# Designed miniproteins, single chains, continued (2): the designs that were tried, part 96

Each design is a single chain, and the fold is of that chain. pLDDT is the mean over its residues in the fold that is shown.

## One batch from the design tools (miniprotein)

Design m7333
Fold by ESMFold2-Fast:
Structure m7333 (fold): chain A 90 residues (1-90)
Amino acid sequence: SLKVEVKVAKVGDETLVVVTIYIDDEIYTVIVRIKGEEVIVGASPGVKVESEVEGNKLTVTATVGDYVVKITIERKEDGSVEVKVEVSKA
């Protein structure tokens, strides 16, 4: 079975996007930390991560097992963040 959970939190000056991927009995995590122009992407073992920044849009592609999880984070004019997550099979 596959399940994906997305949590967005603002902690002080940082925006945290936490994506948790459940594949059968295994759990994988991708964390995106945004502070101004600084972006840090981390992932649990077994996850391959690639990131791309284009203006106010950040795309993080996480490959785990037979799945590709695409995380798109867009900064809005009002300072809010919009997160979209798409899951496909590799």
Scores: mean pLDDT 81

Design m7334
Fold by ESMFold2-Fast:
Structure m7334 (fold): chain A 66 residues (1-66)
Amino acid sequence: MEITLEVRVDASGLSEEEAERLLEQAVAEALRRGLELRDEIMAADPSAQPKITVVVTVGERSVTIS
């Protein structure tokens, strides 16, 4: 089972510093939610073996974690 969590934020009106802070916060939150979702799926079906991929984009900046 493969699950992709995508978070995309419009960086219009943000400074480079604000965009960087928002990217760091969004990555941390997306990872936390991905781990929670993985645990919920495994609790419902221990054989599911979910692979979580997180993609976070803030303006033109992107981070992918798998």
Scores: mean pLDDT 82

Design m7335
Fold by ESMFold2-Fast:
Structure m7335 (fold): chain A 56 residues (1-56)
Amino acid sequence: MEEAAKKAILTGIKEGNAPVPYLNTKGPEEKRIEEAAKIIVKAAQTGKEAARELAA
């Protein structure tokens, strides 16, 4: 799940659509991706709507 989230974030960056959790992080790209992925995975475990709200 976390690996899938990281891949989605990388795809978004390549397309110019970086997700909000990634944009809210600071530091090296790898660290930002890991932090954003953890947020997305945690949100997904608590519900679909919560995941959407954190990504918005």
Scores: mean pLDDT 69

Design m7336
Fold by ESMFold2-Fast:
Structure m7336 (fold): chain A 88 residues (1-88)
Amino acid sequence: EKDAILAEVRAELDSEPFLTPEERELFLKLFKKMIDELKATKEEIKAVLDWFRRSLHEERSSPVSVLTALAIELTARLFEKELEEKRK
């Protein structure tokens, strides 16, 4: 269920001490859009959370860099969906 998935996302973001409150809200907003707009599955959201944690902890990527990459990917997939709907 969407609420359960968002609760897991919130818990992961809350566990990251180097994220600002504003960064946590921006990440949560992007994950919510993935569920609402792209109909992302629980498994897809878990895969993105795993990538997010690896980027921050193993690759030491900045939160801004990770947020930007996620926003670009979401925007690209939303445009693909819109273009497909217009072709029907």
Scores: mean pLDDT 75

Design m7337
Fold by ESMFold2-Fast:
Structure m7337 (fold): chain A 82 residues (1-82)
Amino acid sequence: SAEMEALIAEFDAIFARAVALVTARLRAELANDPARLQQVLAQFDAYAAQLRATLRAKLEQMSIEEAKEFLAKFREAVASNE
């Protein structure tokens, strides 16, 4: 449905924000070890891609109301880590 497509788009935006925050933290923490940073970023990117696919599949199985509640909680969790 168009409503579920909009919720998935919102999920993608929140997830992208979460990935950006983790990436920024990793870059700051590993600023003195660029070789390790590249390795960790590659591992994180692979993990994030799998997690995104898993969460998106779960979201697609939810009702509209369950999806809205899930996204509200996810948004709050990401905001708490900014």
Scores: mean pLDDT 89

Design m7338
Fold by ESMFold2-Fast:
Structure m7338 (fold): chain A 83 residues (1-83)
Amino acid sequence: MEEEERERIERRKDIVEGVLALIEGVYNLLKKINPDLSDEEVERELARDKIRVLKQALEDYKDDKEFQAWLEEELAKIKEELA
C-alpha cells in the first residue's frame, strides 16, 4: 500500500512537472516573437502561470498530504524567485 501511494505521488509530480515544462516552452516562444519584452518581465509572467498550475494541483489533490507538501515547496521556490 505505501509503495502504491509513492508511485501515485511520483506520477502526479511527473504530470505537474510536464505541465510546467509546457508553460516554459510557451514563454520561450513569446520571447522570440516579442524581443522587446525584458527577460525579467518574461520570468515574472512565467512564474505567475506556474503558481496558478501549482495552486490548481493543491485544490485538486487536497487529500494527498505528501503531494501537497511537495507542491507547497515548489510554490515557495517560485515565490522566492519573484522577491
Scores: mean pLDDT 80

Design m7339
Fold by ESMFold2-Fast:
Structure m7339 (fold): chain A 69 residues (1-69)
Amino acid sequence: MEKAIELLKEAARYFDKGDYVKGSYLLQQALDAGATPEQIRKVAEEAEKKGWTDSSKVLRLAAKALEKS
């Protein structure tokens, strides 16, 4: 699970930079590595605290989409 969290944190950094292509790629890698909705929400909360509002919004939407199956 450590790899999934690392990929999520990296995705958040790229979303903050406005690089949605690379951010989305890293988010997909995190999902493939077994990222859970709870882990995504935790990284989104950390992004929000850093002022990375767009990163937080994107990650929260991804977590919600994973819960809808």
Scores: mean pLDDT 82

Design m7340
Fold by ESMFold2-Fast:
Structure m7340 (fold): chain A 88 residues (1-88)
Amino acid sequence: ESKEIPVTVTLKDGSTIETTATVYKLSDTTYLVVVELPDAVKVGEKVTVTLTFEDGSTVTVETTAKKVLILTVTGKADIKHIEITVLP
């Protein structure tokens, strides 16, 4: 089963765009996160993805932007929200 999670995308100029991620629970500790990035984010830009879990823990991943961003994340609780920041 999939779950929709809110995503806040912060662009280089500091403006924000709200979108959603689809999250698949693969195991008790492993999640597949799929996010379609807004057109304002260019393919090849560096981004940081910060995931906040329902227990208050966070995981931060640096990656390169793609039209559809796919991440595998390990966590003890369900994902509560996701923040994506485009780096300068």
Scores: mean pLDDT 83

Design m7341
Fold by ESMFold2-Fast:
Structure m7341 (fold): chain A 74 residues (1-74)
Amino acid sequence: GPEAEEAVERAQRYAVRATSLAGQGRVDEARAWLAEAERALAEAKRAGAPQSDLDGVQRGIDAARAALEAAEAA
């Protein structure tokens, strides 16, 4: 439904933002946007988003987390 679709789109946007900020060395901001992406994914799950959309968002969050971990190690 529309709530699930909106939550999926927000989670994707927030994960991309977290990845970009991590790439810039903006670690605290990247961490905050990663947390927002994870909250939006939880909302998408509760709203009944399709598993394929949830898997796509999870891959985006995993990529953002890897970028953040790399930035924190630098």
Scores: mean pLDDT 91

Design m7342
Fold by ESMFold2-Fast:
Structure m7342 (fold): chain A 67 residues (1-67)
Amino acid sequence: GEIEKIREKLLYYAPYSKAEIDKYIAELEKLVKQGKSIIESLKELLKKTKDPRVKGALEKVLKELEE
């Protein structure tokens, strides 16, 4: 699925942040179920992210999805 591919890309960019990535994927799934697009949901999660490794991974994934 699309969210599964996003999780794989986040783990590729931040392989040692699995617990934080799994937390963000759960929040992403919740936002998408509420009717938000994946891109808008990822932008909201990026604003909330404090871990610089996860933030960098989210920025790279967003760039790939918008290009």
Scores: mean pLDDT 82

Design m7343
Fold by ESMFold2-Fast:
Structure m7343 (fold): chain A 85 residues (1-85)
Amino acid sequence: VEEYAKKAIELAKEIEKNGSKMSPKEVEEKAKEIKEYLDKMQEAAEKSKDLELGQKASAEVHEALSDAASKLSKENRKILQDETS
């Protein structure tokens, strides 16, 4: 769970740092990777039956995504939100 959350957070921070220089395609590709880690995190939490750990990890990823979205153009924010929902 924590390993997948860490990977998702690292990708979100990359978008936060470089988002103003990223194309819509680059944002979409990174957002899809984040979604894949979110899905793996959910599967790991369900298998371990550690719902509290899964919920905490999800909250940390959600906060990182919110920070990343704040640095993006309106178009790229929509791409990030659509791909990670």
Scores: mean pLDDT 76

Design m7344
Fold by ESMFold2-Fast:
Structure m7344 (fold): chain A 58 residues (1-58)
Amino acid sequence: KLSKEQLEEIGKETGLPVSVVEASINDALSGGGTLEDIANSLKEAGYEKAGEIILASK
């Protein structure tokens, strides 16, 4: 659902490899989470821009 470019931007903001970002998002979604839940979690962790990138994908 997120583009490769969006995953790369989130990885850059969080300092995580793109593969880890993708795996973490897929795991959260598989557990019943939404993209909004993931975005809010990132913002709470201090990654405001990463959360905004996810919200912009809606």
Scores: mean pLDDT 78

Design m7345
Fold by ESMFold2-Fast:
Structure m7345 (fold): chain A 62 residues (1-62)
Amino acid sequence: SSAELIEKMLKSFEEASKTLDDDGVRTVRDIALREASEILSPEEVEELEKRLEAIEKQHLAK
């Protein structure tokens, strides 16, 4: 389902963000959103973007 795909993408991004610098995190986020836009609806992409941004902010807050 779309929900499972979103959850898998979020988990993958969270793991990647632990080992990447700020530029790497932003690059991976942009790639994930581009890939998601091919499969998910615009509303689902917007939800994914907000959740990815929250993970990015947690990473950058250190």
Scores: mean pLDDT 79

Design m7346
Fold by ESMFold2-Fast:
Structure m7346 (fold): chain A 96 residues (1-96)
Amino acid sequence: MDDPEKEIQRAIEETKKEVEELKKKYGIDNAINFLKKRIDQLQKTLERLREAMEEAEKAGDEVAVNRYRRGIEITQAEIDVLKKYIEELENEKKKL
C-alpha cells in the first residue's frame, strides 16, 4: 500500500486533469461546479471521520484514533487544495 501523501497527490492530479477537460469541453463554470461538488463529498467524509474518531477515543482505541486522525488530516488537506483551485478558476473567469 502506497504512502498516503502520494495517494492524495495522485487524487488531486487526477481531479485537476478532469477539471481541465471539463473546462475545455463545457466551460469554466461547469469545472468550478464539479470541484464544489467534490469538496461537498469530501466534507461529508471529514464529518464521518471526526465522528468515528470521537467514538474510538471513548472506547480507548488509540490505534483507531491515530488512523482516523490521519484520515482527517489527509481529507482536510485535499479540501484545502481544491478550495484554492476553485479560487484560481474564479479569478481566471473574472479575467475572461
Scores: mean pLDDT 81

Design m7347
Fold by ESMFold2-Fast:
Structure m7347 (fold): chain A 107 residues (1-107)
Amino acid sequence: EMEELIEKAKKLLEEIKKLLDPEEQKELEEIVEETIELAKKLKDKESLEVLVKLLEKMLEAAKKKEEAKKNNDKEEEKKYELEIEALLGMLRMILGVLKIIEKNKKK
C-alpha cells in the first residue's frame, strides 16, 4: 500500500514536470523525492496520501494553465499559476514537518 502511493507520486511527478518550466521542475522534484524518502524512513503513510492528493491537484492546475495558454487567456493562466504556487507552498510545509519529526527522533 505504501509502495503503491510512492509509485503513484512518482508517476504524477513525471506528468507534472512536462507542464512546468525547468526551475519549477527542479524544485518540485527535490520536494517530492525528499518527502518520499522521509515518509519511508518515518513509516508515515498519511504524508504520502497527502502528497498524492496535492500532486493530483497540481496536475489538474498545470493542465488548465496549458489550456489557458493555448487560448491566450492570460488571466486564467495567472490564476492557475498562483494555484500551482500555493500547492508548492503546501508541499514545502509537509516536507518541513517531516524534517522536524525526523530531527526529534535523533534525540
Scores: mean pLDDT 85

Design m7348
Fold by ESMFold2-Fast:
Structure m7348 (fold): chain A 65 residues (1-65)
Amino acid sequence: AVEAAFARYDTDGDGTIPVSQLPAFARDLGLELTPAQIAAADADGDGTVSLPEFRDLLIAEHQAR
């Protein structure tokens, strides 16, 4: 599911995906991310997002509504 899709976008195999790929990754999951959600996932501002960070974003959104 999410993990399999993440692995497809994690071309370097380092456990992170670039922020530029986040919208495409979200679309693969049937989601649309706002710029605010993308910024929240990239808390370090390093231009990459790990799987745990992305999952936390999805969990937070799900629990909110």
Scores: mean pLDDT 71

Design m7349
Fold by ESMFold2-Fast:
Formats: C-alpha cells, sequence, structure tokens
Structure m7349 (fold): chain A 67 residues (1-67)
C-alpha cells in the first residue's frame, strides 16, 4: 500500500466526518472505521478505487451511527 495515498484518504475521511457535524472525537471514530474497511479491502486485493469506495461506505454508515 502507498503511505501517501493512505494519508490522503484519511484526511479526506476526516474532513467529511467533521463536515457532517461530528465532534473531533466522533470524527476520529468514523475515520478509523472507514480506514479499517479501506485497508482490509486493499489487503483482499481490491483496486485503490474499489477500496476507497468500500471505505467511504463504511465512513458514511459510521457517521449516521454517531449522529
Amino acid sequence: IDPAQVEANRKAFREAALHAGLSEEDAEKAVEIGMKAYVEALKAGASAREATAVGVKALMEAIKELK
């Protein structure tokens, strides 16, 4: 995995969570859920595009749970 691409996705996920109105603490929880799904998809052989989509879906579901 590319560390720069992982960092860019983490930053984007954090911005999305904060924009959705989560506190910094809840945003970090949502980001970790999204990033875990993203990294697991990459390890399972998904493309960067597919892994990002999986991570975004997990992030959005976590944001709904934390609201």
Scores: mean pLDDT 82

Design m7350
Fold by ESMFold2-Fast:
Structure m7350 (fold): chain A 59 residues (1-59)
Amino acid sequence: SEEAINAAAEYALARYGSSPLVADLIEAIKNAKDQAEKLAALRRLHDVVSDARLAALLA
């Protein structure tokens, strides 16, 4: 849902916003023009960090 995607984005920015390893993905989440791009960036972030809470928010 849109609420779940936005919650996942907020979580990602709070936890990984200052991480240099995923700075490009955080920028992609911030600059996503629609929910599909935001979800794609969040899924790519999960592939890198393997965060269980992020995975649960995206389920």
Scores: mean pLDDT 84

Design m7351
Fold by ESMFold2-Fast:
Order: C-alpha cells, then sequence, then structure tokens
Structure m7351 (fold): chain A 107 residues (1-107)
C-alpha cells in the first residue's frame, strides 16, 4: 500500500518562494500530482506527471520528481495561493494522498 507524507512551511510571505515536498512510501510511485484546495473548498490541479504544469495553472508553479519524492515550488507567492496542498502518488490503479499542508500567505 502506498502512503504519502507532505512537508513544508505552513506560512510564507507574499512575494517569497514556497517549497513543498511529498514522499511516497510502501511502494514505488510512477506518477505524482499536486492539488490545491482553496479557502472556498474548490480543488485545482497544479502539477501533473510530477513536472508538467496543469492546464490553467499559474506559471509561478513548477514541479520536480526524484525517486519517490515530488517537490512543488511556487515563486512570487500571492495571497490567493493560501490553501491546502496535497500530493497524490499513483502506481498503476492505486493512488494515495497525504493529509496535506495548510499554507497561509502573510503580508
Amino acid sequence: MITVTESGPTTVAAGGTLVLTGTASGGTATSFTWVRVAADGSAEQLIEGGSTLAPGASSRFSGSTSGNTSTLTITNVQASDTGLYFMVATRGFVGAAGAGVQVTVTA
């Protein structure tokens, strides 16, 4: 069974850089996706396939993958980036997500 743990800072200043890391365990993941849940409860896919910017996502987002670890980087952080960030790891038809990282953007 694949399990995901996400880590990163829970606060970031506007205009700064945010780096979140997700790690899959219990098996080798073949795909990684980053999803954000906004304060209004809407979910948005940010990164697909570990490194590809999702359609409609801001160019400030980027993804990278190394082994079972995927990293989400947000440059020039804005107040609208506040939300709950999840990494979804998949292997074939099995998927797992962690508890997520609640990020608050400060002035």
Scores: mean pLDDT 81

Design m7352
Fold by ESMFold2-Fast:
Structure m7352 (fold): chain A 61 residues (1-61)
Amino acid sequence: MMSIEEFAEELKERFEKGELTLREVGLALDDYIKEHNLSSEEKVTALRILSEMAEEYNKKK
């Protein structure tokens, strides 16, 4: 079992490899948060990682 932080980092790695779209990463994080009834702190961690990925995507313009 992995933490939300580990799960989010795995999704980020897959996104960087082109295996997932940013939308798919966001959906996977949202599903994980809902399934595990995560704390506000863990939700903030997931959103931070998603925001970092969105910034990387914008650099590609």
Scores: mean pLDDT 75

Design m7353
Fold by ESMFold2-Fast:
Parts: sequence; C-alpha cells; structure tokens
Structure m7353 (fold): chain A 67 residues (1-67)
Amino acid sequence: MVANGKEFEDVGVAKIGEKDGKIYVVVTAREKGSDTLYIGTGEGETEEEAIEDAMKNLASSPFASAA
C-alpha cells in the first residue's frame, strides 16, 4: 500500500463505530522497510470512504519511529 509518498505493510483496519449516517474507522500500518508505526482515524458515509479518510490521516501522523 502506498499513501502520501510512503509504502506501508501490515495494514490493519478496525471499524470503531457508526452514528448519524457516518462510519468511523481506525487504520494502522507499518512503513515498509521501517519499524515506524502509523495510526489514522477516518469517517465517511461508507466504510470505503472512512478507510480512505483514515489512510490520508495515517500518512500524516506517525505514531512511533525507529531511532
């Protein structure tokens, strides 16, 4: 998977809720060739839209990085 110019592996997706016609998800992924873990949260009217939103947020917000 490639997002925001980075290649990711070990992608996990979890649906965390649905309310008022919106689906909320969390996406986690490790940057390929690195121990850097990214987490993104997203929302959308469909699971696919919520995942796309989460993937955009994923690539912008590193959770942990190797030194």
Scores: mean pLDDT 70

Design m7354
Fold by ESMFold2-Fast:
Structure m7354 (fold): chain A 87 residues (1-87)
Amino acid sequence: MPVPSPEELVALVEIAAARILQLIRQGRLDEAIAEFEGFVRHLAPYLSPEVVAWLRARAREMRTASAEEAERLVRETRDYLVAAIRA
């Protein structure tokens, strides 16, 4: 299977973040957490071990987060990943 380009990875991050934020705004936190964890697993093969470890820590924080905190975590994760992929 071809490795995604950096711009394709950025597009996947943006799409996933938008979907997860929508779930949070709908009060569907359990589904948002599941989508976040699935996204981390899907993206892990294309990222450095350090970035993957950071993402797994964020996924754990999501499980105990309020809706406001979860939205902040998703936005911070999106911004971090976009910067890391474009580095």
Scores: mean pLDDT 84

Design m7355
Fold by ESMFold2-Fast:
Structure m7355 (fold): chain A 77 residues (1-77)
Amino acid sequence: KELEEEYWKHMEELARSRVKTEEEKKALEKGIEVAKKVAETGDVSSLSEKEKLYLQFYIELARGAEREEIEKILEKI
C-alpha cells in the first residue's frame, strides 16, 4: 500500500542521513536489503541472528537512536 511504501522510503532517507562512517553505510545497505526481504515475505522468523542485527541497526538508526546505541549494535555485527 501507498502508506507502507512512503513509510519505508522515509525510514531509508532518515537512516542514510544519520550514517557517519563507511562501515555504518555498509551495515545500513545490508539492513535495507533485509528490510525489503521482510516486506516481501512478511516473515521475520526466517532471518538469521546476523540479519536481525542488520535490521535492528537500520531501524534504530532510522528512528534516531543515540549514537552509543548505534555503535553497540554495530559492534555485535
Scores: mean pLDDT 78

Design m7356
Fold by ESMFold2-Fast:
Structure m7356 (fold): chain A 86 residues (1-86)
Amino acid sequence: ELEELRNRAVLNAIKAGAELFAKDPKYAPALYQLAKSNIPLLTPEQLREAAEVLEKTLEKSKDMDPEARKAIQEAVELLREKIEQQ
């Protein structure tokens, strides 16, 4: 229950951060830090869900700044690498 609440909060924060970042690339460092800081706390299932949320953001945001796309792709790769370590 607390794990589910934390998972939803993290995924919602990542999604909101990605949407904000798509509009203004200056928030890229904050989104990256949010993802990085939560990686050690996430289960493999939660890591997969976080990666899916970011991947969906890339699909929906065609008008995204190229630097924004790169930062989100880097975050997805970081999450995917952590999943592979399991």
Scores: mean pLDDT 66

Design m7357
Fold by ESMFold2-Fast:
Structure m7357 (fold): chain A 80 residues (1-80)
Amino acid sequence: SSVDVQASTIVLSDDEIQQIQDMVNQRAQQDGWDPDSPDVQQLIQQVQDMMKVHKAMMPNASITDDVMQMMVDNSWQQFT
């Protein structure tokens, strides 16, 4: 049983989380990285945190695919 005791914090939607995971996994496969590695999972978390900050700064703005792709690309380049 899941108990939904959610704090009032900035969170990503399931769709946003899935898209980030898909984009990072695609990059990992291209570079021969294991998507289950702690490093790749830490990168996914970093991109999620960046998206939360973006939402905090622009609470009424829609997140576009281009913004998410840019954050994934920039994080991957800094990571690798």
Scores: mean pLDDT 72

Design m7358
Fold by ESMFold2-Fast:
Structure m7358 (fold): chain A 88 residues (1-88)
Amino acid sequence: MRAEEEERRRKLLEEVRAAIKAGNAPDMTAAERELVARIKKEGLEAVLKEYEEAGDYAKAAGAAALAALLGEISEEEAKKIAEEMKKK
């Protein structure tokens, strides 16, 4: 794979992250905007704990993926959280 393609993917991810942080992502729901605000204010760990205690493992996995997109955690960390949630 060419270095130019990897660079384009990196730039697109940074632009998407910036749009999400600004609340300007093209298909962001009100619930997703609220989740972004909560992750920024309380941190991902607090949000994950609340969803796990409620039994909403799919929402917990989604929150981890969104946090990785925002740059709060790595994609690898988000994948580990999602796999753990799938086992529950």
Scores: mean pLDDT 69

Design m7359
Fold by ESMFold2-Fast:
Structure m7359 (fold): chain A 102 residues (1-102)
Amino acid sequence: MVKIEIEAKDEIKGGSSLEAKMKVENSGNQEIIVTLYAIDEETEKLVQDPVSGSVKPGSSKTISLIIKNLKEGKNYKIIGEASLLKENGYELIEENSKIVKS
């Protein structure tokens, strides 16, 4: 089983930066690849490059993403994904998200 928890402020001031953290607990028996990213909720476009890492079986990891120059009057969706690496690519096994208002 894999657990993802996203920590970010619920609201920010336009023009400020946001730190988003993803806490990942891998209580499974396989290594997972985790990705933390942010999108503009209206356009669904990435606001900057995602951050990725691996989490070993029975381990926990925290990944941080700093988003700068957020625009006022927008909603941003912070998304954390956990995937298994298979022979033909990645299989998504867990996802969590949080909305941040600016």
Scores: mean pLDDT 81

Design m7360
Fold by ESMFold2-Fast:
Structure m7360 (fold): chain A 82 residues (1-82)
Amino acid sequence: AEAEMIVKIYIAGLTVFGLEAPPEMLEAMEPGKASEKAAEIALEHLEKTNPELAELARRAAEYARRGDFKKAEEIIKKVSKE
């Protein structure tokens, strides 16, 4: 559950900043088991591409973990404007 939320937040972050989702991440999005692997791939890719975005995505993921998915999306969207 947590890994799945993290993956969704990171993918949303990539989309907001116009970054491409790597094929590895899409392949790792198989239902039931690949969510944790996909989250790791997403974080690793963001750290190499934009370390500042990686930190913000992690913060958004923490809000999602609390069940506040709307707040997590607001963080990602706010970063895209600033």
Scores: mean pLDDT 62

Design m7361
Fold by ESMFold2-Fast:
Structure m7361 (fold): chain A 73 residues (1-73)
Amino acid sequence: SMEEEEKKKIAEELKAEVEPALEAALALEDEALRREAVERLLGLAEQAEKQGYEELARLLREAARRLAAALEA
């Protein structure tokens, strides 16, 4: 369906954008900014899931977990 094709295309485009943004966020020296990034990623994941972008939501949650783990290191 068009909706499924559109969702997949949007998810793929956002995945390509999220990966370099995550690497940039991991390079941040400011712990408070990294914590804010985690909260934003989790909020975006919730919105994506509610809209039916399950794959994107998983990617965003995974990115948040990676960033949060870096805060504990």
Scores: mean pLDDT 72

Design m7362
Fold by ESMFold2-Fast:
Structure m7362 (fold): chain A 73 residues (1-73)
Amino acid sequence: SRADAVKLGKEFGKEMQNKSTEEKIKALIQRLDELRSKMSKEEMQAFLMSFLLEIKDQETRNKIGLAVAKYLS
């Protein structure tokens, strides 16, 4: 469900909190590729938005968003 996708995104964001920007991008792309076959487009968007909201630094969040833009649609 969308609610489950939100929870997973939030948890993943917290797990990645101590990683570099580059590590966050790599891990996020790999996770999205895995989830593509298991989640609807709406659920994937909810996961992504929840993940990004856990990134408190705006510059880092923007960098990650740009790098994964093709997966945000």
Scores: mean pLDDT 79

Design m7363
Fold by ESMFold2-Fast:
Structure m7363 (fold): chain A 55 residues (1-55)
Amino acid sequence: AAERAERLRKRRKELDEKMKNSTVEEAGQLADIYLRALEAERSGNEKEAEYYWEQ
């Protein structure tokens, strides 16, 4: 449980930093993935959130 939460936070930060260094098109795709991951976290679907964080 604790390991899972830390993994999600780390991936979130990595994704955010990747967006800042990406092209406009890549940043758009990453933003969509980020929003989907956020929605999955909010709805309690940790498994789905992990999937999007891995993208």
Scores: mean pLDDT 72

Design m7364
Fold by ESMFold2-Fast:
Structure m7364 (fold): chain A 75 residues (1-75)
Amino acid sequence: MEFSSPEEAARYAERQVNEAAEKLREMAKEYEEKAKRTGDPKHKQLAEKYREHAEQLENSKPFAAEHARENWKRR
């Protein structure tokens, strides 16, 4: 995929991170509700892991944007 500017590439990377983090938060919520209904401890563990991954992705957003800008210039 070719972007017309490094800022467009950076914004695309930020959107991908935001969308991925949001999906992980939704999965965490679904597994937490399943854990409450079924009592399965594995569902609770999965919910916690999905929440942690979502936070890690959001915290990495500025690095993903910068990496996208650099890659655009190197192409």
Scores: mean pLDDT 81

Design m7365
Fold by ESMFold2-Fast:
Structure m7365 (fold): chain A 114 residues (1-114)
Amino acid sequence: AAEAQEHFERAYELSEGVLTEEDRRRAEEAARVGEEVARRGLDPAAVADLFGELPEPEVSAAAVNAALAARAGVDPLVAAYATLGTARAREQGHPAAAEAEEHLRRAVDALEAA
């Protein structure tokens, strides 16, 4: 949990500058959906069933990672921001994108191993 949180925080820090206000709202919605999935004890893959309209793949991924984080006692909002921020940084060719992706992968791997 602590290792996953540290890696999500690092990925978010590296990618936060590429998030638009609209991206932040989408990440916040993804975090709420992820928390709801975790609260109900559902599989993180069930995030698709809780969106009224299926979101973009990167927003769905943010919700899945938020659900994994919430289930492990990690902040789902930072997981959602880190996931979407990393995706946007990669799309834009941001210099920090590869480092953010590595931290995001380590965070998810730590949650999956728990």
Scores: mean pLDDT 83

Design m7366
Fold by ESMFold2-Fast:
Structure m7366 (fold): chain A 81 residues (1-81)
Amino acid sequence: MAAAAKKEAEKKKLEERLDDLVTMLPIASTSPEVRKKVIEEIAKILVELDYTEEEAREYLTESMTPEELAEVIKKIRELKK
């Protein structure tokens, strides 16, 4: 239980970073290279947070285009085997 509380604090920090990246995505999409990098970083954080493909989809569906979401899911699948 004490370890779980510490894990929750760490998870919250990662969620803050994830939210920041998602918020910046519309600006980043001005450059295809930067957009791709942001998508890759989002996928990495989701894997670190132990999100499933379904959880990632539910979280990102409101913030991403279907195409961008598909790219993130592919990255998660490649990183989680």
Scores: mean pLDDT 74

Design m7367
Fold by ESMFold2-Fast:
Structure m7367 (fold): chain A 91 residues (1-91)
Amino acid sequence: MPTVKITGKVLDSNGNPIKGAKVTTSAGETAVSDENGNFEITVPVPEAGLHTITVKVTSPNGNTATATLDVQVRPGETEVAGVEVKDDGSV
């Protein structure tokens, strides 16, 4: 079963990293940002092809941001996508 590896960074409006932000995907996978704002989440996809994955980030102060990723997955491959998300709701 192919997988998509999503890596990203959660920043505030001044570009400072946010620790403890909750990251949730449309597939139900969850992660938490580290002390440098970095997160990594692996999403299993049922088959190869074009998949749309929604990533929602909730900061410790309650601000949310959403990013939508269109990923072309090949059979047997792990794809990597990068996302930068700010706690002001920007991506």
Scores: mean pLDDT 75

Design m7368
Fold by ESMFold2-Fast:
Structure m7368 (fold): chain A 62 residues (1-62)
Amino acid sequence: LDAIISDVVAEINKNGKEKVCKEGLDEYKTLSENPELGTFEKYQRALLKIYGCPNHDTLLKE
């Protein structure tokens, strides 16, 4: 978990919140459509990326 948090923070600092947010949304959508391919770590990473978005709650709902 700590490694995932550190990785996401590093990506935000390097690539910006908007880019990381979009990457997280795309990954989350893929995992949601193919649950068998998703691991807990992959879901957590995608959610942490989305959490950096200004409208993270609304984006996850939609």
Scores: mean pLDDT 68

